# Designed miniproteins, single chains, continued (3): the designs that were tried, part 49

Each design is a single chain, and the fold is of that chain. pLDDT is the mean over its residues in the fold that is shown.

## One batch from the design tools (miniprotein)

Design m9792
Fold by ESMFold2-Fast:
Structure m9792 (fold): chain A 69 residues (1-69)
Amino acid sequence: SAAERAALIAEAERLAEEAARAFKQGDYDTAVELLERAARLYEEAGDPQRAALVRREKEIVEAEARKAA
């Protein structure tokens, strides 16, 4: 339903915002986990464009984690 889709998108958005905060704090593992969960929820909501954007953000976090190691 439209309401179920909206709820999935809202949850994915909250997870992506939490991931951004974790990334800013240097908690790369938490940021990666939250971005993967957000991408899954966008996929479930039928929003492949936002899922792709979140996966791109995850790749950036993983690259920064490698530089920080």
Scores: mean pLDDT 89

Design m9793
Fold by ESMFold2-Fast:
Structure m9793 (fold): chain A 78 residues (1-78)
Amino acid sequence: MLLERLAELLGLGHRGVQALAAGDEARAEELAREVEERVRRLAEELGVSPEEASELLAEEARANPEEMKKLVEKLKAE
């Protein structure tokens, strides 16, 4: 579950970074808001704060470094 949510958030974050690199600050802000909204909903589902949900996602990434590497490489290739 968390790994799937993390993959979706990484996809949005990657698009946000690409938007910033292209100088599209409005698109980057829109994508950042969607990331925040998804983290907020995950926090509600888990019964924790958004900050705690973000930390849980970070812990999931640290626990699965090979899967994170694969996800990042896939996002860069697409």
Scores: mean pLDDT 78

Design m9794
Fold by ESMFold2-Fast:
Structure m9794 (fold): chain A 73 residues (1-73)
Amino acid sequence: MEEAIRELEEVQRLIEEGRYEEALRLAEEVAEKYRDNPEVAAAALLGAALAYKKLGDYEKAKEYVEKAREVKA
């Protein structure tokens, strides 16, 4: 859990630094690594959605928001 939180914090930090491509890669990695933990997986997918939005890819951002909602269902 603590390691997952640290990785999610790293995703947010990369986004804040404008390193959107790296944030996306890490977010996808975290979502896959913790796919059986809905809270962590959803948070990672939302991080990817934010990174896509920052990159101007609103279609992908919407897709990842929906994926995050499905994980929590």
Scores: mean pLDDT 84

Design m9795
Fold by ESMFold2-Fast:
Structure m9795 (fold): chain A 61 residues (1-61)
Amino acid sequence: KKEELIEKLAKDLAEQLGISEETARKAVEALLKENYAEAAKLLKVSVETAKILAEIIKDAL
């Protein structure tokens, strides 16, 4: 169940940002753990953008 949700969110995020699904999966896991710095690094965005993405992910759950 959790893995399926992460996979769906990773695909959606990859399509939104134009990144690989594997990178998006790692970023989604980081966002769910509230590790915004790691997510920002993986996505090459600011920490503020990573926090916004976490809110989008919560909306998708």
Scores: mean pLDDT 77

Design m9796
Fold by ESMFold2-Fast:
Structure m9796 (fold): chain A 55 residues (1-55)
Amino acid sequence: SAAELEARIAELRAELEALGRQLLEDLSDEEKLELGRRAAALHAEIAALEAQLRA
């Protein structure tokens, strides 16, 4: 349902915001790369769910 998609998008956006805050910490290059990969995956999932919501 649209409500379930919207709820999932909200969860993923909250996770992305938390990752953004973590990127403000003094991190190693390896940790930054891992967080960057996770952020990219979250962005892709959000985009896919938003596309489903518009279909």
Scores: mean pLDDT 83

Design m9797
Fold by ESMFold2-Fast:
Structure m9797 (fold): chain A 80 residues (1-80)
Amino acid sequence: SAAALQAAMSALSPTAQRVLQFLLLHPDARFSAAELAEALGLSQPTVSRALRELEAAGLVERRRGPSGVTLYGLSPALRA
């Protein structure tokens, strides 16, 4: 629901909100934690923590990419 999404977003750390905003600007793309760290000027551990938070909130999905790297993108509900 819209209320659940608003509650989830308001519970996000400032870093998780920044990662989410970047992904919303690139809704069909998927990124590794390292690529997001480079794009946002953050450390990889900081981005990984934010991605864990976003995944727990159901806003981001993990996929296995080529060569076994983990890729992250928006959940299907946010891409439509």
Scores: mean pLDDT 82

Design m9798
Fold by ESMFold2-Fast:
Structure m9798 (fold): chain A 84 residues (1-84)
Amino acid sequence: AEEYYQKGLELYKQGKLEEAKEYFEKAIELDPNFAEALKNLAVVLAKMGEVEEAGKYLKKLAEILGSDHPETIEAEKEVLRAML
């Protein structure tokens, strides 16, 4: 899970959003509760205009951490900023 997440993060830093998405999805396939990968996937999806899918992963993050958790709230803010 961590190796795919790190590859996704590197691709994201390079602006390769579609490739970053694929690697974050692979990380989540191995670890469905990987909060950091769920957050970064939601942000990447929002930057790509895939708002419905971004919301799906934010909901999963909220289920894991709680909707009022600081990390969940920050992820929601980052997704909203990415949509602008």
Scores: mean pLDDT 82

Design m9800
Fold by ESMFold2-Fast:
Structure m9800 (fold): chain A 91 residues (1-91)
Amino acid sequence: MKLYTDQQGRKLTPLQVAVARLDLAEVERLLAAGADVNAVDPETGQSEVQRAKDLLKDIKDEEFKREVEELFFRHGADGTAKDNNGKTAAD
């Protein structure tokens, strides 16, 4: 899979790109294909869940947020994992 940068120039995984694009069908496809929602970014120490939650914070579509959170939960998302700064997805 290819990495992209977001509007801030930060590198994103394909799953994070799908979230940033409000592409629920692509989020579902990637998770069904075995994308690890708990995978840790080697540059930041953040899990996929933490980075996706950061992206969702700026999204005003509450229905999309709810559906993405439900998909992550269904695929075993761990909101208690800490990044390099001790922050969790629940923070």
Scores: mean pLDDT 67

Design m9801
Fold by ESMFold2-Fast:
Structure m9801 (fold): chain A 75 residues (1-75)
Amino acid sequence: EIEEARRLGRELAAEGWSTGQLVKRAVEKGFSEEQIEAAVVEHLRAVGEDLPESTARRMGRKIYELAKKELEEKK
């Protein structure tokens, strides 16, 4: 389950998807917050950004919170 999220992050990075697009797709697929964080961390690492894992996780969580709020406002 977490490994599936990590695979998605790596795959979408290879296809040139942005982190925001990744999070929206993951939320649409019903991924948990933990799975989305794992996917974002792998995505950022795969695109070669020199970010500590803790920073990448924090960014993933913030992006997830924003995407979830946006989806709730569009109900």
Scores: mean pLDDT 72

Design m9802
Fold by ESMFold2-Fast:
Structure m9802 (fold): chain A 69 residues (1-69)
Amino acid sequence: GEREEALRLARELARRLAEAMGAQLEKLTGQAPEITIEEVDGERVVATARAGDLERRVVVDVDAVLEGL
């Protein structure tokens, strides 16, 4: 259904954003980025990028993606 498609797209968007953040953190720290992705109750996808002592987080709301479909 559309909600399942929105969740899939939210995961893909969160992954790409976290990878972009991770690449930036790698340039700043010289350390390989570590990326973690978590789904929260099917409502949000939270992706965290960490390299050395630096951390960045992105949150993608499934409902916001669904509105765009």
Scores: mean pLDDT 82

Design m9803
Fold by ESMFold2-Fast:
Structure m9803 (fold): chain A 79 residues (1-79)
Amino acid sequence: EEELEKLMKEASELAKEVLQGRFTPEIREKLRELGVEVTDEEIARFKAMPEQEQANYRIGLALRIIGAALDKYIKKKKE
């Protein structure tokens, strides 16, 4: 399960970055590679949110990252 370990490590690192509110171009590119698209419009809305909403958005995005990595792994194993 080397592929699962690598995907989960990458997903965990990305989740940590988004939980800290970091949305660099490199992080956004890696998110897109996992199938998680974060648009400029989403980032603008996120920055305009109250702190509590920002925290909820970051948590939700982190969960989406983990889920996307698992889905990608499952698809590769089925195909």
Scores: mean pLDDT 78

Design m9804
Fold by ESMFold2-Fast:
Structure m9804 (fold): chain A 73 residues (1-73)
Amino acid sequence: MEKAEKIREESLKIKEEIEKKKKAGTLTPEQLKSYYKKLRKLGVEAIKLGDEEAKKAALEALEYALRLLNELK
C-alpha cells in the first residue's frame, strides 16, 4: 500500500532528522515536541492501516523521540 510505505518512510526520515540534530547539538525542545506530535499522528495512521512495517517504523521513531524528550527535561 502506497500510504503505508509513505508512513514508514516519513517515520524513518523523522527519526534520522532527530538523530542528526541531536548529534549536531541543534535539537531544541520545540523541535523535539513537534517531531513527537508528527510521529504520534503517523503511528495512529499506521495502526488504522494495519501495516506491520509501517507500525514498526512509526513506533520505533516515536519511542526514540519520547526517550529524548524525557532526557531533555
Scores: mean pLDDT 80

Design m9805
Fold by ESMFold2-Fast:
Structure m9805 (fold): chain A 90 residues (1-90)
Amino acid sequence: MKEKLEKLFDENRDLVIEAVERVLGKEIPESRRDAVYAAVKELLLSADETTQKNAIKALENKDVPLLAGGLAALMTDPENRARIEAAYEA
């Protein structure tokens, strides 16, 4: 499970960033993309199995709205949201 999700993340970096930008309503500066990508990857790899399976489906189907929806749900947790915000503000 985790190995497949990691591979799909690495193969779809731009799509992951696009999903984050959709959730935040802001463009992520080029200089922050690596930090934001790493934070999102860590967040999803730490998520429950259902969330990870949905992320895999979104990445395999290039479904930005589906991935963004999953990220938005995770970011209802203030700690998860703060982690992503710290990555693009740092």
Scores: mean pLDDT 80

Design m9806
Fold by ESMFold2-Fast:
Structure m9806 (fold): chain A 72 residues (1-72)
Amino acid sequence: MEELAKEAGIPQELLDKVIEEVGGRTAEAILQAVVDLKPKTPEEAVKQIESMVKAVKNGRETVAELRARAAA
């Protein structure tokens, strides 16, 4: 997970919060999805992570569904 956070330009503090909110396995899936989306800036990556965390927590969409929509 540290390697994925580094690739997305995400601060360790934000990574720790995501793990706390959704758990380590889901946090890793979210980070991988954001890295796969190839955000142009670290700020864009942070916004994508926050959006995915909210969607997962609210039960609206799975990480797989969010990744599929972003890839289309």
Scores: mean pLDDT 71

Design m9807
Fold by ESMFold2-Fast:
Structure m9807 (fold): chain A 88 residues (1-88)
Amino acid sequence: MEKKVRLVIEAKESVSDLKEGDKVTIEWGDKKFEGVVEEVLSDKTIVVLVTVPESEVEKLPKAGDEVTITKEDGKKIKGVVQAVRILK
């Protein structure tokens, strides 16, 4: 069974060019998670929805972890996870 997980990420640089529905890749350590921007809360804060197998939920980054956001154009932005919410 797959789970949808909402990650709130504070970026080190502006993400105001991102919009709802944009595809991003979240990298943490050796792991990569495909995600979609659910909401842009501020110039540097975004909400990304990732879909992962239920067994992989505990392997997701936690609040305080540094991640790399890779945009569709290939640009990489460093960020820090602020919150993680498993949906349902």
Scores: mean pLDDT 81

Design m9808
Fold by ESMFold2-Fast:
Structure m9808 (fold): chain A 120 residues (1-120)
Amino acid sequence: MVKLTESGGGTFPVGGSLTLSSKVEGVRFEDSLVSWWRERPGEPLRLVASISPDGSKKTYDPEVEGRFTISQDLAKKTSYLNMTDLRPEDTAVYYTMVAGFDEEGRFVLAFGEGVEVRVE
């Protein structure tokens, strides 16, 4: 059974920083694509950042490039989104998505429940 547990949300000042984390369970993490998505008030869900299974390739939305950094810890099966130079428009619910395979080799695609970030 796949499970994503996000943490690190809250209320943060404009110009501040935070790190969101997502622990991913029930998949072969080292072989999985992990991405961060956000849903801003009144707007559709959109991609923020993604990281390849080997960690070598990272992709960012142009709105966050240079301010946000995606990383992972394979031993802890955890993805991180480090957010710097926060702006009011970064206020959103942030979600992790995983695309990979479980221990039986079955394809899994799942979203976490989301974590709220408010910038003021």
Scores: mean pLDDT 88

Design m9809
Fold by ESMFold2-Fast:
Structure m9809 (fold): chain A 62 residues (1-62)
Amino acid sequence: DVEERVKELLEELEEAIRKGDIERAVEIAQELSKLMPEMSEELKEKVLEAIKRVKEAYARAG
């Protein structure tokens, strides 16, 4: 189930961001991006918001 996988990845992404593991966060964000064509509109919004947070965290780290 794509929606279950997306929710799992979003949870892992939140953990990576919380721990400051930017490399893992970027990897998870890339995986979520690959799944976007197959997910619901509501999940797409959550994924885009999460990707935005990863980009902001990456910019802050570099």
Scores: mean pLDDT 80

Design m9810
Fold by ESMFold2-Fast:
Structure m9810 (fold): chain A 85 residues (1-85)
Amino acid sequence: SEEGRRALERAEELVRRAAEAVREGRYEEAARLLREAARLLEEHREAVARWLAEEEGLSLEEARAAVERAARELLEQARRLEELA
């Protein structure tokens, strides 16, 4: 779906901005950006899952699991960065 694509693109942009913040030693800002990315994925979970199923050839169940895993990984990265701050 268009909603899913836009949500994923925005989440990816937030992840890229988080990487830039890490480069500058801004670990708290990086953690916040990763949490925002995870929130977007959870908020638009069904739309993102449907878009991924269409683009990657995954089943909808597999796509939902992938979105959940991605959100969890982003939150784990944020937690690690907060420990460095």
Scores: mean pLDDT 88

Design m9811
Fold by ESMFold2-Fast:
Structure m9811 (fold): chain A 56 residues (1-56)
Amino acid sequence: SAAAEARRAAFRALAEATGPIGDEMVRKYQELLERGLPKEEFERVAAEANARIAAV
């Protein structure tokens, strides 16, 4: 399903995230998926997560 594929892609994007920031971002993605937010929101959260990981 599209939802399952989005979840897999989001987790894969965070698979190499390190430390507590990575864990926090994974939890945020799980919450967004459970709430059924649109793909555009996932992409925005992914960009935020990548920026935070890069800053550490």
Scores: mean pLDDT 64

Design m9812
Fold by ESMFold2-Fast:
Structure m9812 (fold): chain A 58 residues (1-58)
Amino acid sequence: PERLKKAREYYDKGIEAYKNGDYKTAVEYFKKALDANPPDLAFIGRIENFYNKAKKKY
């Protein structure tokens, strides 16, 4: 589904920003991944986990 594909693309960009220490950009991409509303509860939980980690460091 398009929503899952978009969420994965945003999540991957968020992870790359997180690894580079760019927590602001990571937060923005993880938020976009969540906003895509992927139909995968486990994946949503993973995005939320990284979103919260990035937000605490930002």
Scores: mean pLDDT 82

Design m9813
Fold by ESMFold2-Fast:
Structure m9813 (fold): chain A 60 residues (1-60)
Amino acid sequence: SMKEKILEQLKKDLENTRKAIADYEAEIAAGNTDISLIVALNILKAEQEYLESVIKELEK
């Protein structure tokens, strides 16, 4: 179904977002003080929360 295809894609997007967060956090931990990385990380964390919320709603 369309719902199942969307759910599968959202779960893949969530996994990719989590990997990107881990990579950016590793860069910051390694001493990268670029404010652009901090901003990007905050955007990714907001995206993660949104994706988790949508997936939870669609799995009802």
Scores: mean pLDDT 87

Design m9814
Fold by ESMFold2-Fast:
Structure m9814 (fold): chain A 90 residues (1-90)
Amino acid sequence: MIPLSEEAKEAVRALAERLGVSEEEAKEIVANAIQQRLEAEGYKGVKVSVEGDSLVVEAPYDAETKAEIVEKARELLEEVAAGILAYAAG
């Protein structure tokens, strides 16, 4: 479980406003983007979902590999958040 940072929460709000969607829909868009990037890096079967202000990462791997995937997902969340905030700033 990855708690959303204040920056990630700000990015979700900015994305929701820019797209005209709910903050919940914006969180799902972010979760899906992280899932797709993990799959592109070779992590098959990974599912990223939203629970409140946290991302849940489900992966059919051993504990060490799951930890690596969670850390990668956290890095990707910060990258996605930074990208959204840069676009929102104009």
Scores: mean pLDDT 83

Design m9815
Fold by ESMFold2-Fast:
Structure m9815 (fold): chain A 88 residues (1-88)
Amino acid sequence: VDSALESLVESAVQKLKDSYSQEDADYLQDVLNEFRSAVLELLKKSKESKEALEAAQRAFQVLTQALSLSAEETKELLKKATEELKSV
């Protein structure tokens, strides 16, 4: 468990939320919360740093991609990414 990685995930999610209007942020709130929870659970479960690092890198790529997408596209992307993270 790396508190620095948890802080990075929280910061990335907050930056994404800040990029939207209040209505879009509310629309995405549940999906963002599920995605955040899945990443944090993966970091807590994985004792193999390589798998956790690769999953975290994918999560950051998804968040970076979401910054250039509409709210609707972001919802679909995060939903799919959350399911993939939960399968690890």
Scores: mean pLDDT 71

Design m9816
Fold by ESMFold2-Fast:
Structure m9816 (fold): chain A 65 residues (1-65)
Amino acid sequence: MEERIKKLVEESKKILEKGVKEGKIEKAQEEVGKLAEELGKGLSDEEQAELTARIAQIAEELSAK
């Protein structure tokens, strides 16, 4: 469900943004990875791929600015 993916992406973005602000990006990425693994259970292969791709894109944008 698209709404579920959007919610997970938004939560992941908040965790990553907080990690960047606090200088703990590596810990934030680990937390996001755990969140995606646990809450991504039950998603279709396509939905899980989209979730992973969006999280990776946000992480790249926050790292590169």
Scores: mean pLDDT 72

Design m9817
Fold by ESMFold2-Fast:
Structure m9817 (fold): chain A 60 residues (1-60)
Amino acid sequence: MKEELEELIKYAEEEFKKLSEEMKKELYPSAVKTIKELAEKYNLPELGEEAIKRLEEILE
């Protein structure tokens, strides 16, 4: 997997974890959309799906 994309995803996860539960819920759709777009741009949809699942687990 590309290190640049992996670092971006990890950074997003760490920032997302710092948010309050309300902020996580509000920003979740934007985070999901951004991750999906980046993963598709780099042709790594599996990595994007994994990242989205991880964010969903953090939210729930």
Scores: mean pLDDT 73

Design m9818
Fold by ESMFold2-Fast:
Structure m9818 (fold): chain A 65 residues (1-65)
Amino acid sequence: MLVDNYIESGKMSFELGRYETAIRNYQRAIELDPNNKEAWALLAEVYEKMGDKEKAAEYRAKAKA
């Protein structure tokens, strides 16, 4: 439940263009559940929107692992 709350908060921040806040929420979700592939994929998407292609690729790989 708490992990899902962080993911939803991150998605809301992402929709508002608050990428740094979205990253923090997704990182909290990953800290609680490192196997949450959705959180890793969402984190990759935020970095891609910010133009950080290297970080986006790293986190996308973790989402596939």
Scores: mean pLDDT 84

Design m9819
Fold by ESMFold2-Fast:
Structure m9819 (fold): chain A 60 residues (1-60)
Amino acid sequence: KLSKEVLDAEVEASLARMKASIAKLAGDEELAKKYQEKADEYEKRAEELLAKDPESAAAS
């Protein structure tokens, strides 16, 4: 089970990766890099939340 906060962060990471891919396809390498950075940040946040309160993922 994942808490809503962890799940939301993972969804945001996936969306950012998708946006990065679209930007790269459009030839906007700088925008693609920006979204890739955001994806990494959201992924890290999800990992941190899960590591800090693993029980919260199952609690609700």
Scores: mean pLDDT 75

Design m9820
Fold by ESMFold2-Fast:
Structure m9820 (fold): chain A 81 residues (1-81)
Amino acid sequence: GAAEAEIERLVAEARRLFAEGMRLFKQGRYAEAAELLDRAIALYEEALRRARELGDPERALELDIELGVARLVRGVALLLR
């Protein structure tokens, strides 16, 4: 349905931004990486909220793990910038 399609859209964009942020992180471009990771985190948080509202525990767990990883990488990027 439309709600599931919106979660898929949010997750796809979050994963794209996370991958780009990781690429910049590996290049030592920590400030730019942190900006992309902040955007990815916001999209993961919205997707997770929506997955929980739909009662999708498997998607919610997947997103919570991915969000945790994104927050960890952001924290490290902010320390190294």
Scores: mean pLDDT 91

Design m9821
Fold by ESMFold2-Fast:
Structure m9821 (fold): chain A 90 residues (1-90)
Amino acid sequence: SVKEQIQKQVEAVRKKVEALIEEAKKAKSKEEQIELLNKALELIDKAIEEIDEALKDPSLSEELKKALEEARKELLKLKEEVEEKLKELE
């Protein structure tokens, strides 16, 4: 189902972001940590942009619209977590 595809895409983004956060924890320089966390933000922002584009479709069912809005909220929460880690490095 499309809802399952949306969940799978969000989970894939989450896993990539978590991997970048773990790499950042192991990084020897502050500059390298910032670079890895910025890559994580770029992945999240791209995923949100793709959801925002999908939400422009007026033919979307209410169920699909809610699934996309829920996915967007999860990605925004993940973004806040990464942004907080970046602030800790300043």
Scores: mean pLDDT 85

Design m9822
Fold by ESMFold2-Fast:
Structure m9822 (fold): chain A 112 residues (1-112)
Amino acid sequence: HMPDLADVLKEASKLDDPEKALELIRQALETAGYRVVREAYLDGENKVIVVEAVDPDGRRIAFIATKGELTPEQAARVGAAAREMGFDAVVLAGTGKSDPEAVLEALRRLAA
């Protein structure tokens, strides 16, 4: 159980250094009892960080930090893609304008 993971993702999305952002997310997830499995980072103007982790019940979760918030329709699309890739849940947070195509690309890199 971890109530503040979305806030951690928002803070990570503000960092310019992807290694520092990944370290922040990794530390928070491990402290919350998650096991980090894989990490992916999409660089550029639409920076996206995706971390695959397994919760204490064995559920496979994608944690996504992006510069923007998705609309409900965009969030549903990302959730559908994640389910097709075998994820049980998606936690997504960020600040500013989002790009759902960048989120989907980062998620595909994680699943490859």
Scores: mean pLDDT 74

Design m9823
Fold by ESMFold2-Fast:
Structure m9823 (fold): chain A 67 residues (1-67)
Amino acid sequence: SLDELLAELAELLGISVEEAREIVERALQYSLDGDYDAVRALYEEYKMDEEAKELLERAMVLLYLRS
């Protein structure tokens, strides 16, 4: 579920679930706008490894389907 992915992402990044949700929402909006530079900046800001990037992508897909 989206909530499970957000909890896992929050744990990996050492942040709150609320902050993880904001990151996913921002990443989805940047992706829809074609702003992949902003998405890469989020990866760098939060020091996302490959596991975190995969969780983010999966969470973005689930959030999009909810919209």
Scores: mean pLDDT 87

Design m9824
Fold by ESMFold2-Fast:
Structure m9824 (fold): chain A 96 residues (1-96)
Amino acid sequence: MSVEELLEEAKKCLKEAEKALEAGDAEKALECLRKAIKLALKALDLDPKSPEVLELLEEALELARKLAEKFPDNFEAHELEGIAAFHLALAKRIAA
């Protein structure tokens, strides 16, 4: 699978997660966000200096923060926020 294909699928998953969050569907929002992060990390592994992967991880982190704020008792939301933040920080260090 190409970096471009991984990024396109990840962006689609992020949009689905945003819609699920707006609808109050925490389970679907978390599932879609988890898939988006997984795809973004695969893209990062193939192209560690991709600015598009960095942008996608920043969007995923913002969505994870919104999920954690809306569902504060949901451990998975906080876990995904931590995963996105860690990998974004690591990716920024590699790109520098």
Scores: mean pLDDT 82

Design m9825
Fold by ESMFold2-Fast:
Structure m9825 (fold): chain A 75 residues (1-75)
Amino acid sequence: MEELVRRAEEEARRGVEAARAGDLAAAEEHFRRALELLEEAARLAEDEEERRALEEARRRLEALRDQVLAEARAA
């Protein structure tokens, strides 16, 4: 599970970098992969508290994606 979270963080970082570079298609693809990895991590979590933390992280990442993509589109 920790490996899935680490990969999700890497994909999210790449998504932000792509959006800053103006590559909206690459940014959206990286954020999509990051969200999929967090969803998989949540499914593998045995502890309800850990699962809820991962679901909250997923919602925060969705908000970050929406903000970053909106800012990039406005530029």
Scores: mean pLDDT 84

Design m9826
Fold by ESMFold2-Fast:
Structure m9826 (fold): chain A 64 residues (1-64)
Amino acid sequence: SREDLIREIMRIINEGVENNESLEEIQKKVRELLDRYGLSEEEKKEYLEWATRAYEALQLQKAE
């Protein structure tokens, strides 16, 4: 489901931020996850953009 996909993306982002993984590493993992869901290229782009913003927001929160 969409809710399961969002939870999996958030897991990747939270674990990546905790482990100091780069944005590129997180984007690669999210892309691989999205490929398993049979989404359109437009949907994959939207989820990747959302994941990128979430990663950046969490990194800023940790820096403060």
Scores: mean pLDDT 83

Design m9827
Fold by ESMFold2-Fast:
Structure m9827 (fold): chain A 59 residues (1-59)
Amino acid sequence: SAEELINKGIELLKKGKDEEARELLKKAGATEKEINSAIENKDNEVVLKIFKRDLLEAA
């Protein structure tokens, strides 16, 4: 599901596996711009929570 892809992608971002996270988040429907913002803000829990919410609401 999109939610599982988003959750795994965020987990990979927190582990510093940015390219693996990019592939999963792209499959979940995130744009390159949104993914780049999430990578830049991977230590910001508020930004990641908003990112997840917006992707799930768009799906």
Scores: mean pLDDT 81

Design m9828
Fold by ESMFold2-Fast:
Structure m9828 (fold): chain A 63 residues (1-63)
Amino acid sequence: IGDGVPDTPLARRGRALVAQGRAQLANATSIKEITEGIGLILRGIGLAVQAKFDTERKKREEE
């Protein structure tokens, strides 16, 4: 079955940031706007990874 990114508020926020960053890139007209869009995407990915890490950490510390 494998480990997917958990459906937590943090993971949802991460996915929302990725979607927002992609929308900004689609409408970007300057290097600054492109950089901001990329930053949002990277931050969103980071939050999704952190949500997965937090879920695994909680399981480990419950023992």
Scores: mean pLDDT 73

